Designed miniproteins, single chains, continued (4). Designs and how they scored, part 66

Each design is a single chain, and the fold is of that chain. pLDDT is the mean over its residues in the fold that is shown.

## One batch from the design tools (miniprotein)

Design m14278
Fold by ESMFold2-Fast:
Structure m14278 (fold): chain A 96 residues (1-96)
Amino acid sequence: MEELEQRLEEIITKLMRGEMSLSEAVEQITKLLTEHGLLDEKDIAVKWLTEYSFLVNLIREGRFEELREYLKTRYHASDEEIERIIELLKEELEKA
């Protein structure tokens, strides 16, 4: 179970840093959750899924100022990392 949490964190971190596309992150998260039986109410894994969904919804709703503050305060992301993440997520969502 700790491996699931660590890998979810790695995927989200790579997505946030622009090292991975949104579609790749979604695919990897889906496979990981399926392999580890997330449906057993694993609070931590559900929390990470909720976090990812929250970030995606902020982009979808055009709430970029809130997303910038959230990434800065919660993940201590640099301004350069935040801009890269927003640009990447916007492009991927428009294609999906």
Scores: mean pLDDT 66

Design m14279
Fold by ESMFold2-Fast:
Structure m14279 (fold): chain A 97 residues (1-97)
Amino acid sequence: SMEEELEKKEILTDILDEVARALREQGVDPETLRRTLNIVIYLAKKLIDEGKSKEEILEEIRRFLAQPLDPETVEELVKKGNEILEEEQKRRDERIA
């Protein structure tokens, strides 16, 4: 339903805001921040769809980001996160038009 979609979007936004704040406080550069947030978008959306709590999702993301990752895996996750952002942007644009 639209109400469930909005609630999931609010949880995703809260997660992204918390991660972005932590990374900005650590002095992470804007490009690394952008790429990391794309990875977080993909992971958080997947975990939200699985019914995980915000606290569980934040812990899983922290563990995931702490591990060494293949460059190919990083690029795939960044791409998947960007596709989610583009879909959300299209939905916003359609609602304004």
Scores: mean pLDDT 80

Design m14280
Fold by ESMFold2-Fast:
Structure m14280 (fold): chain A 92 residues (1-92)
Amino acid sequence: EEEAQKLIDEGEKALKEGNYREAALHYVRAAILYAERGDLDKAMEYLQKAIDILEKMGNKELAEKVRQLAQKVLGEDNPIPVLKEIEELIKK
């Protein structure tokens, strides 16, 4: 819980500073930690926050691709590889 909260706090700080890509990355990393703990509801909550930030950045193509991958998270037996793919897409 403490590790996920630290990532959320770092994401909130990055968002306030206008560092939208960094904020989205911190929220996706929090989503990965929640998914690893079996809390898929929290994982999807923070993944949605990351998507909302990407939309605010005006990168519609990236936001749509991440949204499509997010739909796969709900259909996968193991959501971690898809979430890590999302993290790598946002890093570039």
Scores: mean pLDDT 82

Design m14281
Fold by ESMFold2-Fast:
Order: C-alpha cells, then structure tokens, then sequence
Structure m14281 (fold): chain A 96 residues (1-96)
C-alpha cells in the first residue's frame, strides 16, 4: 500500500509543532501512526494512532537536526497486519 504525507518537507524551530496531512490509499487499512526518524534511522518520536486519512499534529519536537517523518499502516490480508512505511517527508529542526 501507499501512504502519502503532505507537505513533502518542512522547517520548524526546536520545541515547535508541525501539522501533517496523511492519506493511506490501501483498501482495508483504517489506522496510521507517524514515526519521526533521526539521521541514523532511529525513532525519536511517534504520533498517537490515528485514521488512514486525516491531519496529524506533532508537538515538542526534538533538538535541531534533519529528520524523516514516515507513516506506518496495517495492510489488509494474510495472517496478520503488515506494517508499511511511506517514502516519508523531510523535517528540518532549527535552533530557537
């Protein structure tokens, strides 16, 4: 399946808030979680679980750096739900 985050890139100050639009076009999926990854691919922040299409807000952003925001959803079918990652968006956090 495909998860799209909009806008494709954002710049924000440390401790700030970002708002992201999410669209998951995969049939049968109902839930998406956003993960914020650092330059080494480590999860540094996660959203609450939300709907497959909607607006997500992340507050209290980590220290200055370059991050990727990715969407994780459950795929329909098979023995269990399969997590898939979006291509992600680039989030640049700058000092205050």
Amino acid sequence: GSITLSPPSLTVAEGGTVTVNVVDTTPGRTKVTLLLLDADGRVVKASDVGPKTGTYTLSGLPPAGTYRLVGVGSAEGGGGDEAVYSSGMTLTVVPP
Scores: mean pLDDT 72

Design m14282
Fold by ESMFold2-Fast:
Structure m14282 (fold): chain A 86 residues (1-86)
Amino acid sequence: SRKLKALKAMSALRRALLRGESDDALRQMLIEYGLSESTANEILDRIKNKDEKGLTDLFIELGVSETDAKRQAEALIEARRIAEKR
């Protein structure tokens, strides 16, 4: 359950980043997917700072496999880079 919620949240977050959603909207979305406000803030801060290792480690703590965590971290940081060019 927790792992599946985290993966669904990450997929939704990637799409929202590509749409150029505000930080407040992204935080609210993560909370609606069942993440705490503190965890949502950590995810968004690590994405902004391009902290791929920190983001990967956080996803592993949320129950995501190391391989999936690395893949999701890379995809989210890339989505942020694309959005910043708009």
Scores: mean pLDDT 85

Design m14283
Fold by ESMFold2-Fast:
Structure m14283 (fold): chain A 85 residues (1-85)
Amino acid sequence: SAENEAKLQELDRLAEEAREALEKKDEEKAIELVEKVLEIAKSTDDPLVKQAAINFLKETLKAAKHYNLPKVAKFAEEALKEIEK
Protein backbone atom coordinates (compact mmCIF):
# COMPACT_ATOMS: atom_id res chain seq x y z
CA SER A 1 0.00 0.00 0.00
CA ALA A 2 1.01 3.64 -0.44
CA GLU A 3 0.96 4.07 3.35
CA ASN A 4 3.38 1.17 3.89
CA GLU A 5 5.63 2.47 1.07
CA ALA A 6 5.69 5.88 2.81
CA LYS A 7 6.64 4.18 6.11
CA LEU A 8 9.53 2.36 4.41
CA GLN A 9 10.77 5.66 2.93
CA GLU A 10 10.51 7.31 6.36
CA LEU A 11 12.54 4.44 7.93
CA ASP A 12 15.26 5.02 5.28
CA ARG A 13 15.38 8.74 6.18
CA LEU A 14 15.49 7.96 9.91
CA ALA A 15 18.36 5.50 9.29
CA GLU A 16 20.46 8.27 7.66
CA GLU A 17 19.71 10.62 10.58
CA ALA A 18 20.59 7.88 13.09
CA ARG A 19 23.99 7.26 11.48
CA GLU A 20 24.82 10.98 11.76
CA ALA A 21 23.55 11.22 15.36
CA LEU A 22 25.57 8.16 16.44
CA GLU A 23 28.76 9.40 14.73
CA LYS A 24 28.34 12.73 16.58
CA LYS A 25 27.50 10.83 19.81
CA ASP A 26 24.22 12.76 20.07
CA GLU A 27 22.45 10.36 22.45
CA GLU A 28 19.29 12.48 22.79
CA LYS A 29 18.78 12.61 19.00
CA ALA A 30 19.58 8.88 18.60
CA ILE A 31 17.02 7.96 21.30
CA GLU A 32 14.42 10.23 19.64
CA LEU A 33 15.00 8.41 16.33
CA VAL A 34 14.71 4.97 18.00
CA GLU A 35 11.36 6.05 19.51
CA LYS A 36 10.10 7.23 16.09
CA VAL A 37 11.10 3.89 14.50
CA LEU A 38 9.26 1.98 17.25
CA GLU A 39 6.13 4.10 16.65
CA ILE A 40 6.26 3.31 12.90
CA ALA A 41 6.65 -0.44 13.60
CA LYS A 42 3.71 -0.38 16.06
CA SER A 43 1.50 1.55 13.58
CA THR A 44 1.24 -1.43 11.18
CA ASP A 45 1.22 -5.23 10.95
CA ASP A 46 3.02 -5.09 7.58
CA PRO A 47 5.91 -7.61 7.76
CA LEU A 48 8.21 -5.60 5.46
CA VAL A 49 7.85 -2.44 7.58
CA LYS A 50 8.39 -4.44 10.79
CA GLN A 51 11.48 -6.16 9.32
CA ALA A 52 12.90 -2.80 8.16
CA ALA A 53 12.37 -1.40 11.69
CA ILE A 54 14.04 -4.48 13.24
CA ASN A 55 17.02 -4.10 10.88
CA PHE A 56 17.26 -0.39 11.77
CA LEU A 57 17.21 -1.13 15.52
CA LYS A 58 19.79 -3.95 15.24
CA GLU A 59 22.18 -1.67 13.31
CA THR A 60 21.56 1.15 15.80
CA LEU A 61 22.29 -1.21 18.72
CA LYS A 62 25.52 -2.39 17.02
CA ALA A 63 26.63 1.21 16.36
CA ALA A 64 25.67 2.32 19.90
CA LYS A 65 27.87 -0.43 21.36
CA HIS A 66 30.72 0.55 19.00
CA TYR A 67 30.50 4.25 20.02
CA ASN A 68 30.01 3.33 23.72
CA LEU A 69 26.54 4.91 24.01
CA PRO A 70 24.83 2.73 26.67
CA LYS A 71 21.57 4.74 26.85
CA VAL A 72 21.04 4.40 23.09
CA ALA A 73 21.88 0.67 23.28
CA LYS A 74 19.31 0.19 26.09
CA PHE A 75 16.54 2.01 24.16
CA ALA A 76 17.29 0.01 20.98
CA GLU A 77 17.20 -3.30 22.93
CA GLU A 78 13.86 -2.39 24.56
CA ALA A 79 12.39 -1.33 21.18
CA LEU A 80 13.48 -4.65 19.64
CA LYS A 81 11.78 -6.55 22.49
CA GLU A 82 8.51 -4.65 21.85
CA ILE A 83 8.54 -5.51 18.12
CA GLU A 84 9.85 -9.11 18.54
CA LYS A 85 7.08 -10.60 20.70
Scores: mean pLDDT 87

Design m14284
Fold by ESMFold2-Fast:
Parts: C-alpha cells; sequence; structure tokens
Structure m14284 (fold): chain A 68 residues (1-68)
C-alpha cells in the first residue's frame, strides 16, 4: 500500500500523468459523497454515475488542451 501511494505521488509530480489520476480521484470522491449523503432512487444513482463519467471525460479533455 505504501509503495502504491509513493508510486501515485511520483505520478502526481509528473504533471500530465498525475492530472488524470487527480481528476479521477476528485470526481469519484464527489460521487461517493453525493451517494452517501443523499437518499437517491436507483434511477437517480444511475443518472448521477453517467454525469460523473461525462464530467471526468470533459475535465480530462480540458487538461489535455491546457498541457499542449
Amino acid sequence: SEKEEQSRKIIDETVPEGVYALIEAVVNTVLKNTLENNDLKPEEIEELKKKAEEEKERLIKKAEEEFK
């Protein structure tokens, strides 16, 4: 686990690669917190997961454009 955390930190210090990991971590954390703090219906959960995936793709695309 510590070796994985150190490898993740090295990736985070390499800006292009670390940006993808950070975007995924942030989007997944927001999604998890939203699901845990709200009594959502199954259809609302599916819609939220779809929106989270779309937001992740959007942020990755924006990051790729910024680092060109």
Scores: mean pLDDT 70

Design m14285
Fold by ESMFold2-Fast:
Structure m14285 (fold): chain A 112 residues (1-112)
Amino acid sequence: SLERMKEYLRRAVEILKRHRDDPEAAYRELVALLEEARADPSLSPLQKELLERLLGVLYEAQLRDWSLEEFRRALEGALADYIAANDVTDPALIEEFRELVEFTYRVWEEAV
C-alpha cells in the first residue's frame, strides 16, 4: 500500500502540472483522485486520511505559489497534526508517514 500511496501522490502532482492556470479544474480532478483512493481496498483508513491531507497541501502550494521552504513547512505541519489527531504512536507507521511526506516533497520539487 505504500507504493500505491506513492502512485496517487505522483498522479496528484501531474494533475496540478496539467492545471497550473485552472485551480477549479485542478480541484475537481484532485477530488476525483481522492474518491478513487477512498474506494481502494489496498489502502488503510489512516493512509486514506493522510493522502487527503497531503493532497490538500499540494493544492494549496500551487494555489498560493508557495516556495519549496514554505511547502516543506506545510508538509511537516500537516504530518504533525495528522499524527496528533489520530494518536499514532507506532514508530513503524510514523516512519512510513515520514517517507510519504519526503516522497511528496521530492515529486513536487521535480515538478516546479
Scores: mean pLDDT 88

Design m14286
Fold by ESMFold2-Fast:
Structure m14286 (fold): chain A 90 residues (1-90)
Amino acid sequence: KKEELLKKAEEKREKLAEKVREASLRAGEFTGKDPGDIANEIMGLMAELGLVEGLKKMAEKYKGDKEAQKLLEEAAKLAEEYEKLLKEAE
């Protein structure tokens, strides 16, 4: 069942990437900042702190916009599911 777990992990990774894109667009609308710059901030924090912790930090940063916060929180949950599936596949 390792192949099934890896396939589910890839599905979660794709959904995570989509949520990060949606959150970047929404936060850009809220702040007037370039969505690409916001996406780079999210990716940088994920690289530095880990996927889940980086996304949670970004959700706190954008808590002034409930929609952006919600999208980043949803992305963090997808990251948790992704990491859990990868661990189970080991």
Scores: mean pLDDT 84

Design m14287
Fold by ESMFold2-Fast:
Structure m14287 (fold): chain A 71 residues (1-71)
Amino acid sequence: LPRLVVTSLTDAQLDTLVDGLRANPRGGPVLVTITESQEPRFKRLLDEAGLPYREVRREPGQVHFEVTLEP
């Protein structure tokens, strides 16, 4: 499983990350770690892109998501 660990993203970098996930031709589950402050924007972008996601684990200051990519 590809793991993306994110430390200190701007909103523009977060938008680029979700665009990259949506454009992935291989499909499959991807584990993404983001800062807690970016969680509302990340969820909104995933919902807008139609990408299924689930929370795997939450820690102070960070949240781990599994995002399902379709080919």
Scores: mean pLDDT 71

Design m14288
Fold by ESMFold2-Fast:
Structure m14288 (fold): chain A 94 residues (1-94)
Amino acid sequence: SKKEEIYQKKIEEAEKRLEEAKKKGDLLGEGLAHAEIASALIHLGKYEEAEEHLKKAEEIAEKLEKEGDFEAAERIRRFALPARLELEERKSKL
């Protein structure tokens, strides 16, 4: 469907941002990209893959927090929160 094509394209674009962030050592960009991928995967019904990306975003936020970058950690968690809540809501109906 056109909806599926739109979310697949969003995943591809977010995966490119993820690769660029990894190459630059940009942990904030890496965490935000994982949250973007998770959000699109939820819209496609790919809940287990979305959960893996949300876990990776949280791991990156925890790493930033341990390094003293509380602002970057908070930005990742805040950006990921809507996707986390949507995933929990959808999984509760399974």
Scores: mean pLDDT 89

Design m14289
Fold by ESMFold2-Fast:
Structure m14289 (fold): chain A 96 residues (1-96)
Amino acid sequence: SSSIERVVKTVEKLTENALSLIDDPRTAERIRELTKKLIEALRNGDLEAAKEYVDELVDLLEAEAARSTDPRRAVFLGATAGLLRMLMWVILKESQ
């Protein structure tokens, strides 16, 4: 679906930008793994799995924002988490 590929590109850009701000290599690897699983779930139309992966990504990004000593980094990570949450909410609403 062309619409799903646009969503996938948005997710890729949001997570790539967030990864540049992640200091912990284990957290960065988990974000990459979750992003891959999220993209696969979205392409397969598995919205239940996609929501679970978004929720875990949001939790990781909010945790990294909370531990950040740079306020600008913290704001960007928090904003990215909020955008991912909003994107998933829109997808779920449009699928009803």
Scores: mean pLDDT 87

Design m14290
Fold by ESMFold2-Fast:
Structure m14290 (fold): chain A 67 residues (1-67)
Amino acid sequence: SDKLRQQIIDKLKEGDKAIDAGDLDKAREMRDQLREISEQADRLGDEITSSMALISASVIDISIKNS
């Protein structure tokens, strides 16, 4: 789960940078990858990491919709 949590941090950071740069395609890619991490964590029974990934994906998704 530490590896998945680090991936969440990295992808959220990359998505935030993409939004700041106006690269909405890159931001959508990071959002989708965070959703995949959420599903992976859920299959492993790691509900906390799954929720963190899903919330992070939602933050990026909202930023995309408001761009």
Scores: mean pLDDT 87

Design m14291
Fold by ESMFold2-Fast:
Structure m14291 (fold): chain A 74 residues (1-74)
Amino acid sequence: MSPEEQMKKIVEETKKKVKELLENKASLDDIAKVLEKGAKEIAEVAKKYNVPDDVIFEIMAEIQKLAKEAVEKT
């Protein structure tokens, strides 16, 4: 699996967890912890494989979009 595929998988897993938390009426703090974990895992993959900054920026933008949507729907 490529580093980009690994990061995209982390985004997908984070999206699934955030969706489950929103459906269960979880707190913003619980959602924030899931988003922080996802962002950290993406950053670790990016650092380990020296992923280009533009790719990291695009992947991180997906996490930021998820965070914004979670705040709006909570």
Scores: mean pLDDT 81

Design m14292
Fold by ESMFold2-Fast:
Structure m14292 (fold): chain A 81 residues (1-81)
Amino acid sequence: SAEAVKELMKKGEEEMEKIVAEAKELLKKGVPEKEVYEIANKKLRELIVKIIKEGLARGVAAEEAAKVAGEIAEKFDEKLK
């Protein structure tokens, strides 16, 4: 449903923003950039899998769940750069 897709996007964005905030805090603390990006990218991959699984469980089409995951990944790249 359109509502399920909207909820999936909102939850994905909330969790993605937490990953970005954590990464920025680690950078401020002087953790090496390479290590921070490895941690953040690992968490993003886990979030993408979670979004797709939750979407499918809610009856969202695989193509729509993948599109939501892709949009979350693009927003992550923009915010972490």
Scores: mean pLDDT 86

Design m14293
Fold by ESMFold2-Fast:
Structure m14293 (fold): chain A 81 residues (1-81)
Amino acid sequence: MGLPAPSVEELIKNINEENYKRIKELVELGKQDFEAAREKMIEYLKEKVKNNTINKGDALIARVVLSGDLETLEEVIKKLE
C-alpha cells in the first residue's frame, strides 16, 4: 500500500535548491505533457539510485509526481516565490 501524498509543508521542509529546480522543471513540462514529466522523474530517480545520492526531497517529489499530483508541486512554487 502507498503512503498518503506528501503535503506542501513537508516538501518545503525537506527540499534543497536542486530539488526546487527539479520541481519547477517538472511543473513546466507537466503543463505541456504530463507523461513526459512522469518519465523524466523516473529517469532522475534511476540515476540517483545508481549513484546512491537519493535524498528525502527526491523521494517526496517522486511520490507526488507518481501519484499524478502536479498541483502540489505548483503550490510549493507559489509558497517559495
Scores: mean pLDDT 79

Design m14294
Fold by ESMFold2-Fast:
Structure m14294 (fold): chain A 87 residues (1-87)
Amino acid sequence: SLLDKAKEVGLEVLEYALKNPELSLAEIAEYTRKLLDERLPEASEALKRALETGILLVVQERKEHPEISDEELKEMLIKMIESLLAG
């Protein structure tokens, strides 16, 4: 499903960001955009931009709040993606 693909891309980006804490948000954004275009070519431009923005906001939370656990970040990401595809 589109939801399952979006969750997979989001989690892959978050994991990439967690493994490469030195990368800027701009570099993570470039990686995110590439993955969304490759994995969700059927999604509207608006949906892909919303997913990109939401994923990057979760990545920014890690950079601003390193005390937040990986589990909490993944939960935030999943809830955001579910919300975007529900309405």
Scores: mean pLDDT 87

Design m14295
Fold by ESMFold2-Fast:
Structure m14295 (fold): chain A 114 residues (1-114)
Amino acid sequence: SKKDEALAELKKRYEEILATVPPEFQPLLKEIGDLLMEALERAPDSLTGVILGIASLLEQAARAFVAGDKEKALELVDKIINAVKTFREVTGDQELADKLIELLKKFKEAIEKA
């Protein structure tokens, strides 16, 4: 199904993200990835593109961070947080969205302190 293909794509992309970042960031990013996979499984098919878009922005943020572009990484994380807020408004899944926002804010703080 389209959702099975999207889950496989998200999982592969997330394995690449985890391989890219320093070991100290891997637990936090793994938790974010696990929640994104849960969001994709729960969400209507119409929101598949939104969730994959969030994962794409997160990959870009991780790569920018590793490249030393701290400003770009922070801008991308803020864009991801706004996308998750929109997802919350559309789905009404406040608990999942709020957990994602909390973890994304922790990732933002970790980038700022690096």
Scores: mean pLDDT 85

Design m14296
Fold by ESMFold2-Fast:
Structure m14296 (fold): chain A 86 residues (1-86)
Amino acid sequence: AEEDVEREQALRQRFGQFAVDTAKKEAKKYGLSTDPSDPKWQAFEREMLPVVGKEIADVLSGKITEAQAEERLTAFIKKTVEELKK
């Protein structure tokens, strides 16, 4: 239904933006490039996309809250950026 599609799209936009903003903040702390052409950034985005999708699915199914999804995304991003630093 249109109402369900609108909610899913709103969550995808919000969590996608949150993930990108959090990733850029963490990357800058370690002096990593956030250029879309940088292979390290491309690798990070590739790993981040399925995690964002999973968290949105868990929120939509009522398994977790939006706040819990943000906490999980933040933890994943911090860990992945730390691994990409090496």
Scores: mean pLDDT 78

Design m14297
Fold by ESMFold2-Fast:
Structure m14297 (fold): chain A 69 residues (1-69)
Amino acid sequence: MAEELLNKAVEYAKQGKSKEAIDYARQALELDPENLEGLKKAAEEISKYSFPTAFEVGKLISEAYLKLK
C-alpha cells in the first residue's frame, strides 16, 4: 500500500538513511501517482530529520504534477 511505503520513507529518514527514504517515497508515488497529499505529509515529517531528504521527496511531487497534466 502507498501509505505503508510512505511510512517506510519516514522511518528510514529518521534512521539517517536518505537513499532508502527517497526510494520508498518514489515507490509510493509510482503505486499511487495522485496521492500528492500523502507525499506532502511525508516530506513534512522527513524535514524534521533531514531537509535535503525532504527536498528530494518534494521533487517527486513536482514529477507527479507534470504527469497529471
Scores: mean pLDDT 77

Design m14298
Fold by ESMFold2-Fast:
Structure m14298 (fold): chain A 113 residues (1-113)
Amino acid sequence: SKREELEKQAEEEKKKAEELREKFLQLIEEIEKRSPIIGRSMLSLLEGKEKEVRETARKGTPEEALEKAKELAKEFRDHALGLDPEAVEAAELGEGYILKLAKYEVLKKQVES
């Protein structure tokens, strides 16, 4: 059914988001060893973007949520690289996570509606 297909797609995007977030957290632990301030700032930035993604998906249309996620992912990448130009992998993982989280939240809402 359409619902079963949406549920499967939601689970796939959730798994991808969780894998990206876990890899991001592992890199943040390494960054924190050399600069606790930079590591904590990057984690705080990601958590702020997570909240905005969830709020936009809850309140807005699917199109609005996905477009906002692209803006938030770019803002995260630019800010993370501004904090640490060498943290390219962490910036890319965070960007990817924000985009996958938005897809999951949109699909989840469609299943629950």
Scores: mean pLDDT 88

Design m14299
Fold by ESMFold2-Fast:
Structure m14299 (fold): chain A 87 residues (1-87)
Amino acid sequence: KLSLSEVIQRIYEIYKEAKAGKISKEEAREKVLELVREGFEAYPDDEEFRLQVEMAAAWFFSSILSEEELKEAVEEIKKITEEARAK
């Protein structure tokens, strides 16, 4: 079971790897979206957990992505939220 601190720490580690050029921007995006999905599926009814994960992901995406890419990432997060709640 993935904890909030683990999700936030992993997002930060992915950010460091992307900034260092160790992984591509697209790979970093995919890794963060997968962490968001895992977190939402683990805690679908925990609004505080979900809000904090969304904020961490938004910070990450705004730091790496262009405005248009950020818009696409936000739509993907909305989709992940709906899918997690439907299970």
Scores: mean pLDDT 77

Design m14300
Fold by ESMFold2-Fast:
Structure m14300 (fold): chain A 60 residues (1-60)
Amino acid sequence: MSESLLRVQKLADDLGISTPHLLSYLKAQLESDPNEALSWLGLKKPEERIAAEQELLSLP
């Protein structure tokens, strides 16, 4: 599992929801406000943000 998916899993656990459920919310937010969505994951570096956005949007 990638660093981005590990961060999503941890956030989902912290919120008490399933990882797939959080992923659907994050994908919707990435389309409307990617900076906000990526900030929820605690990503600070531009390269990490680009990689996370590309990976999360590529998931089914």
Scores: mean pLDDT 77

Design m14301
Fold by ESMFold2-Fast:
Structure m14301 (fold): chain A 67 residues (1-67)
Amino acid sequence: SKDWRKPTKEDKDLEKYYLASNPELLQKFLDSLPPEKAAALREELEAWYKSLSEEEKQRLKKQIEEM
């Protein structure tokens, strides 16, 4: 969706990177979800992270460090 009130792709990518980079926080978040949804979210997050270029990963890392 191109809704201007929605977070940008960059904002969403930052949240995903934050969870992927913090295994303990990710696990606690997944534990708060039904097992089926937790498994699906873990799979989606892993696939998304693997799809990132090295440049994208470095950019997200810098933005997390600046938060």
Scores: mean pLDDT 73

Design m14302
Fold by ESMFold2-Fast:
Structure m14302 (fold): chain A 61 residues (1-61)
Amino acid sequence: APPAPTDEQIREFDRLASQLPRERLEALLQELLARQNADPDGNDAHFRAFVEELRREVEAL
């Protein structure tokens, strides 16, 4: 399994997500949720927090 993302990587993803159209953000969110469900290691606290932040960003659109 890949290492947990750093705080800086999470911030970079948030920045990129804010610049993407809703359709792309929803597609990315679905892929990350599928990966989290397929990989138990993907359920670490940092990865889960990132997925939740992305979901909130999509819902805010």
Scores: mean pLDDT 67

Design m14303
Fold by ESMFold2-Fast:
Structure m14303 (fold): chain A 80 residues (1-80)
Amino acid sequence: KLSKEELTEKVFEAVKITLDKLVEFGYISEEEKKEFLEKMEGKSVEEIVELFKEFLKKYAPEELAEKVIKNLEDYLKELE
């Protein structure tokens, strides 16, 4: 199983990929993506997940936010 540091790195990478898609689909700007990535630095997996849920609720349509959150939670289960 992954260490806590490895799990945090994998979650950070998954969030970054999701943010790239949100930029591609026009829901957020490249600057908003960059600001969120900087905000995640030094955060735990739990803190990153909570911050990301709040970010999605602010910038994405509710149905898309729920789907993205579910996909992230499913991904976290696969990493365990």
Scores: mean pLDDT 78

Design m14304
Fold by ESMFold2-Fast:
Structure m14304 (fold): chain A 76 residues (1-76)
Amino acid sequence: MLSEQAQQETIDSLREGAEEGSEAAKEALKLIEEGASVLDASAVYLGEVTKRVSSLSREERLRRNKELLEKAKAEA
C-alpha cells in the first residue's frame, strides 16, 4: 500500500534512478510529470528493475547454491 509518505519516497527513488541514467526511472518520472499516479509510475519502474535484478540475481543465487552444494559434497 502506498501512503503519502511512501509516494514521496517513490518519487525520490525515481529521481535518483533518472539521475543515474535508468531508462525505467526516466519513463516513470515522465509519467508522474504528465499527471500519472505515483503507484502507476512505481509499477513501471519496479517492473523494469525487478525483471533485471531478479533475472541476474536468481541466476547468481542458483549458481552460488549449486557451487556450495558441490563443494560440500566434495569436502564432506
Scores: mean pLDDT 66

Design m14305
Fold by ESMFold2-Fast:
Structure m14305 (fold): chain A 88 residues (1-88)
Amino acid sequence: SEEERRREVQRVLDSLSPETRQVVRNIANSAVRLKKNRFGELASDEELEEAILKISVETLRRIQEAIDRGDSDGLGETSIRAVNEIIE
């Protein structure tokens, strides 16, 4: 169910480092702004939280792995994946 998926995502989010959680928030902010208005309305905290919950567990884990490795290219690729999951 969608509720079970959201709970699983929340468990993964809670396990991420503070640095990774900040990166995920930055990705979500970019995605929400892109989806709503390219002229730059600010995303609310509620919109950011809803956007973050749309990201798959697999994508969140890949973001953490890229950060742990210092892999800037991998982080860029997984960030695009996260944006697409939020927008779609």
Scores: mean pLDDT 83

Design m14306
Fold by ESMFold2-Fast:
Structure m14306 (fold): chain A 80 residues (1-80)
Amino acid sequence: SLIEKALEKLFEGVRYYREGKYDEAAKSFIEAAELAVKDGRLEFAAQAYRHAANAYKMSGKTEEAKRLEEKADELYRQAA
């Protein structure tokens, strides 16, 4: 299912983040978020985009992080 694939990508992102591979972590978290959006899991998607934003902040990609935070905020508004 889409949510099972999203969880797989979320755990992949967590693994990369713990290894200090922040760009790979961000990409895995973005994939998790995109799969969650397709499955209608907007709160999960918002949280995954926030994880991706945090990973990009660790790698100094502040503009990319800001855009992902804006995506997360929009998804939280849609979920409410």
Scores: mean pLDDT 89

Design m14307
Fold by ESMFold2-Fast:
Structure m14307 (fold): chain A 77 residues (1-77)
Amino acid sequence: KSAKDYYEEGVKALQNGDYEKAKTYFEKAWKEFRKKDPYSKEVVEALRLLAIAYWLLGDTEKAEKYRKESEEVEKKL
């Protein structure tokens, strides 16, 4: 499936409170977006939502890791 399809499934999972599913889909979306253009707005958004999903799961270290990664990508836009 497309990176955008994974992103949209992640958003639906997040809205339903299924944070594990959201994490999985945002990670898939991020990896696919990154393959096409590592410095894109889509990569930034996928990383931000991935960080939020990790935060909601209580994994604060991974949440901070992906938050910082999204900031580094955004600085290159």
Scores: mean pLDDT 84

Design m14308
Fold by ESMFold2-Fast:
Structure m14308 (fold): chain A 93 residues (1-93)
Amino acid sequence: MEKKKEIAREKMKEIVEHTVEVFRAGLAGEEVDDSPDEREVQRTAAEDPEKGKELAVELAGEHTRNVAKELGLSEEEAEELAEEARRETRERL
């Protein structure tokens, strides 16, 4: 398989793990040093856990898609990896 696909998948795993941590920190009322988007997930999780979960799933997918495209994957490959990120994030929450 192409090296860039392997790198993108490894980054996707990191993104999923970090996003799950961000969501759980929000539920616990803890703040992680994160981007504005991640802080929004944390705030939303504290106020409305179900909405926070949906935001976390979408953030993981969007971030994964952007990283995959930056690495030179096709739009179809990036979307496939983003869908995998959404699925794994949802399963872990």
Scores: mean pLDDT 79

Design m14309
Fold by ESMFold2-Fast:
Formats: sequence, C-alpha cells, structure tokens
Structure m14309 (fold): chain A 83 residues (1-83)
Amino acid sequence: ALQAQFDAAKAAAEAELRKAREAKAAGDYAAAIAHLRKAAEALKRAIELYGELQGLSPEELEELLRALDEWAERQIAELEAKA
C-alpha cells in the first residue's frame, strides 16, 4: 500500500510537471505556474511517503522538503520574470 501511494504521488507530480511544460511552451506562464505549484504539492507528498518507506529521520525529511520548497520557489520566480 505505501509503495502504491508513493507511485501514485510520483505519477501525479509527473503529470503536473508535463502540464506545466505544455503551458510554458504555449506562452501561458500563469497556467505553467499553477501546474508547477500542483507538481510541488504532489512532490511534497511523494517525499513524505519516500521518507516513510526509507525510514528517514524527521531532520532528514525536513532537509528534503526544504530543498523541494527552494527548487519550486526558484522555478516559479523564473516563470514570473517572463510573464
């Protein structure tokens, strides 16, 4: 069940990242940002599930989630600069 939940969260993130790339290619930066935010939410869920699967400490999990937040903020800022 846990592996299946992780696979589902990963698939959701991949779908939203694909939609973000499609929107960006179409010049729809607002839609690209919206899909990127949804992808970040799905990636956060996947990281939480990954941490449970791997037995990560709370500190290790917090480091990964912080790295995700920093990545997402940077990607969104780059798209906002083009809008």
Scores: mean pLDDT 86

Design m14310
Fold by ESMFold2-Fast:
Structure m14310 (fold): chain A 56 residues (1-56)
Amino acid sequence: SKKIAKGLQEALDNKDAAASRAGAAEARKHGLSTAVPAGTDEGALAAAQEALKAAS
């Protein structure tokens, strides 16, 4: 899903934890990743990075 990958990359480039958490949740909803963000901003960014690898 190129649209999901683009959204995740933009969130990561901006270091936007909220957008990264939302993008990771969208990727999980579509079965692209199993990564669950931790309750921290860095955990959200890490989950988005794993989701981006799966979506790419």
Scores: mean pLDDT 74

Design m14311
Fold by ESMFold2-Fast:
Structure m14311 (fold): chain A 90 residues (1-90)
Amino acid sequence: MEKIKEAAEKIAELVAEAYRKRGASEEEVEEIYEKSFKIAEEEAKLVAESKEALEEAKRGLEYAKTTTELSEETRELYAKILEIIIETAE
């Protein structure tokens, strides 16, 4: 459980920092952090409990690293998020 919370905190901090860099207000950053934490915690739990979800996360990471459909900044953020989730499950 603690590893999942730690992963969710790291992911929420990454997303919040990305929004802060874009000029979001401190209030908006706090809201984004709370929402991202909840989503990340639920996703990390799913991937930790399911071999199928873990393999899907690994495929998603490969997609994030290779796709040209997303901006470089968005691709890097998604890759970091998925790496944290995968490391938590392994």
Scores: mean pLDDT 80

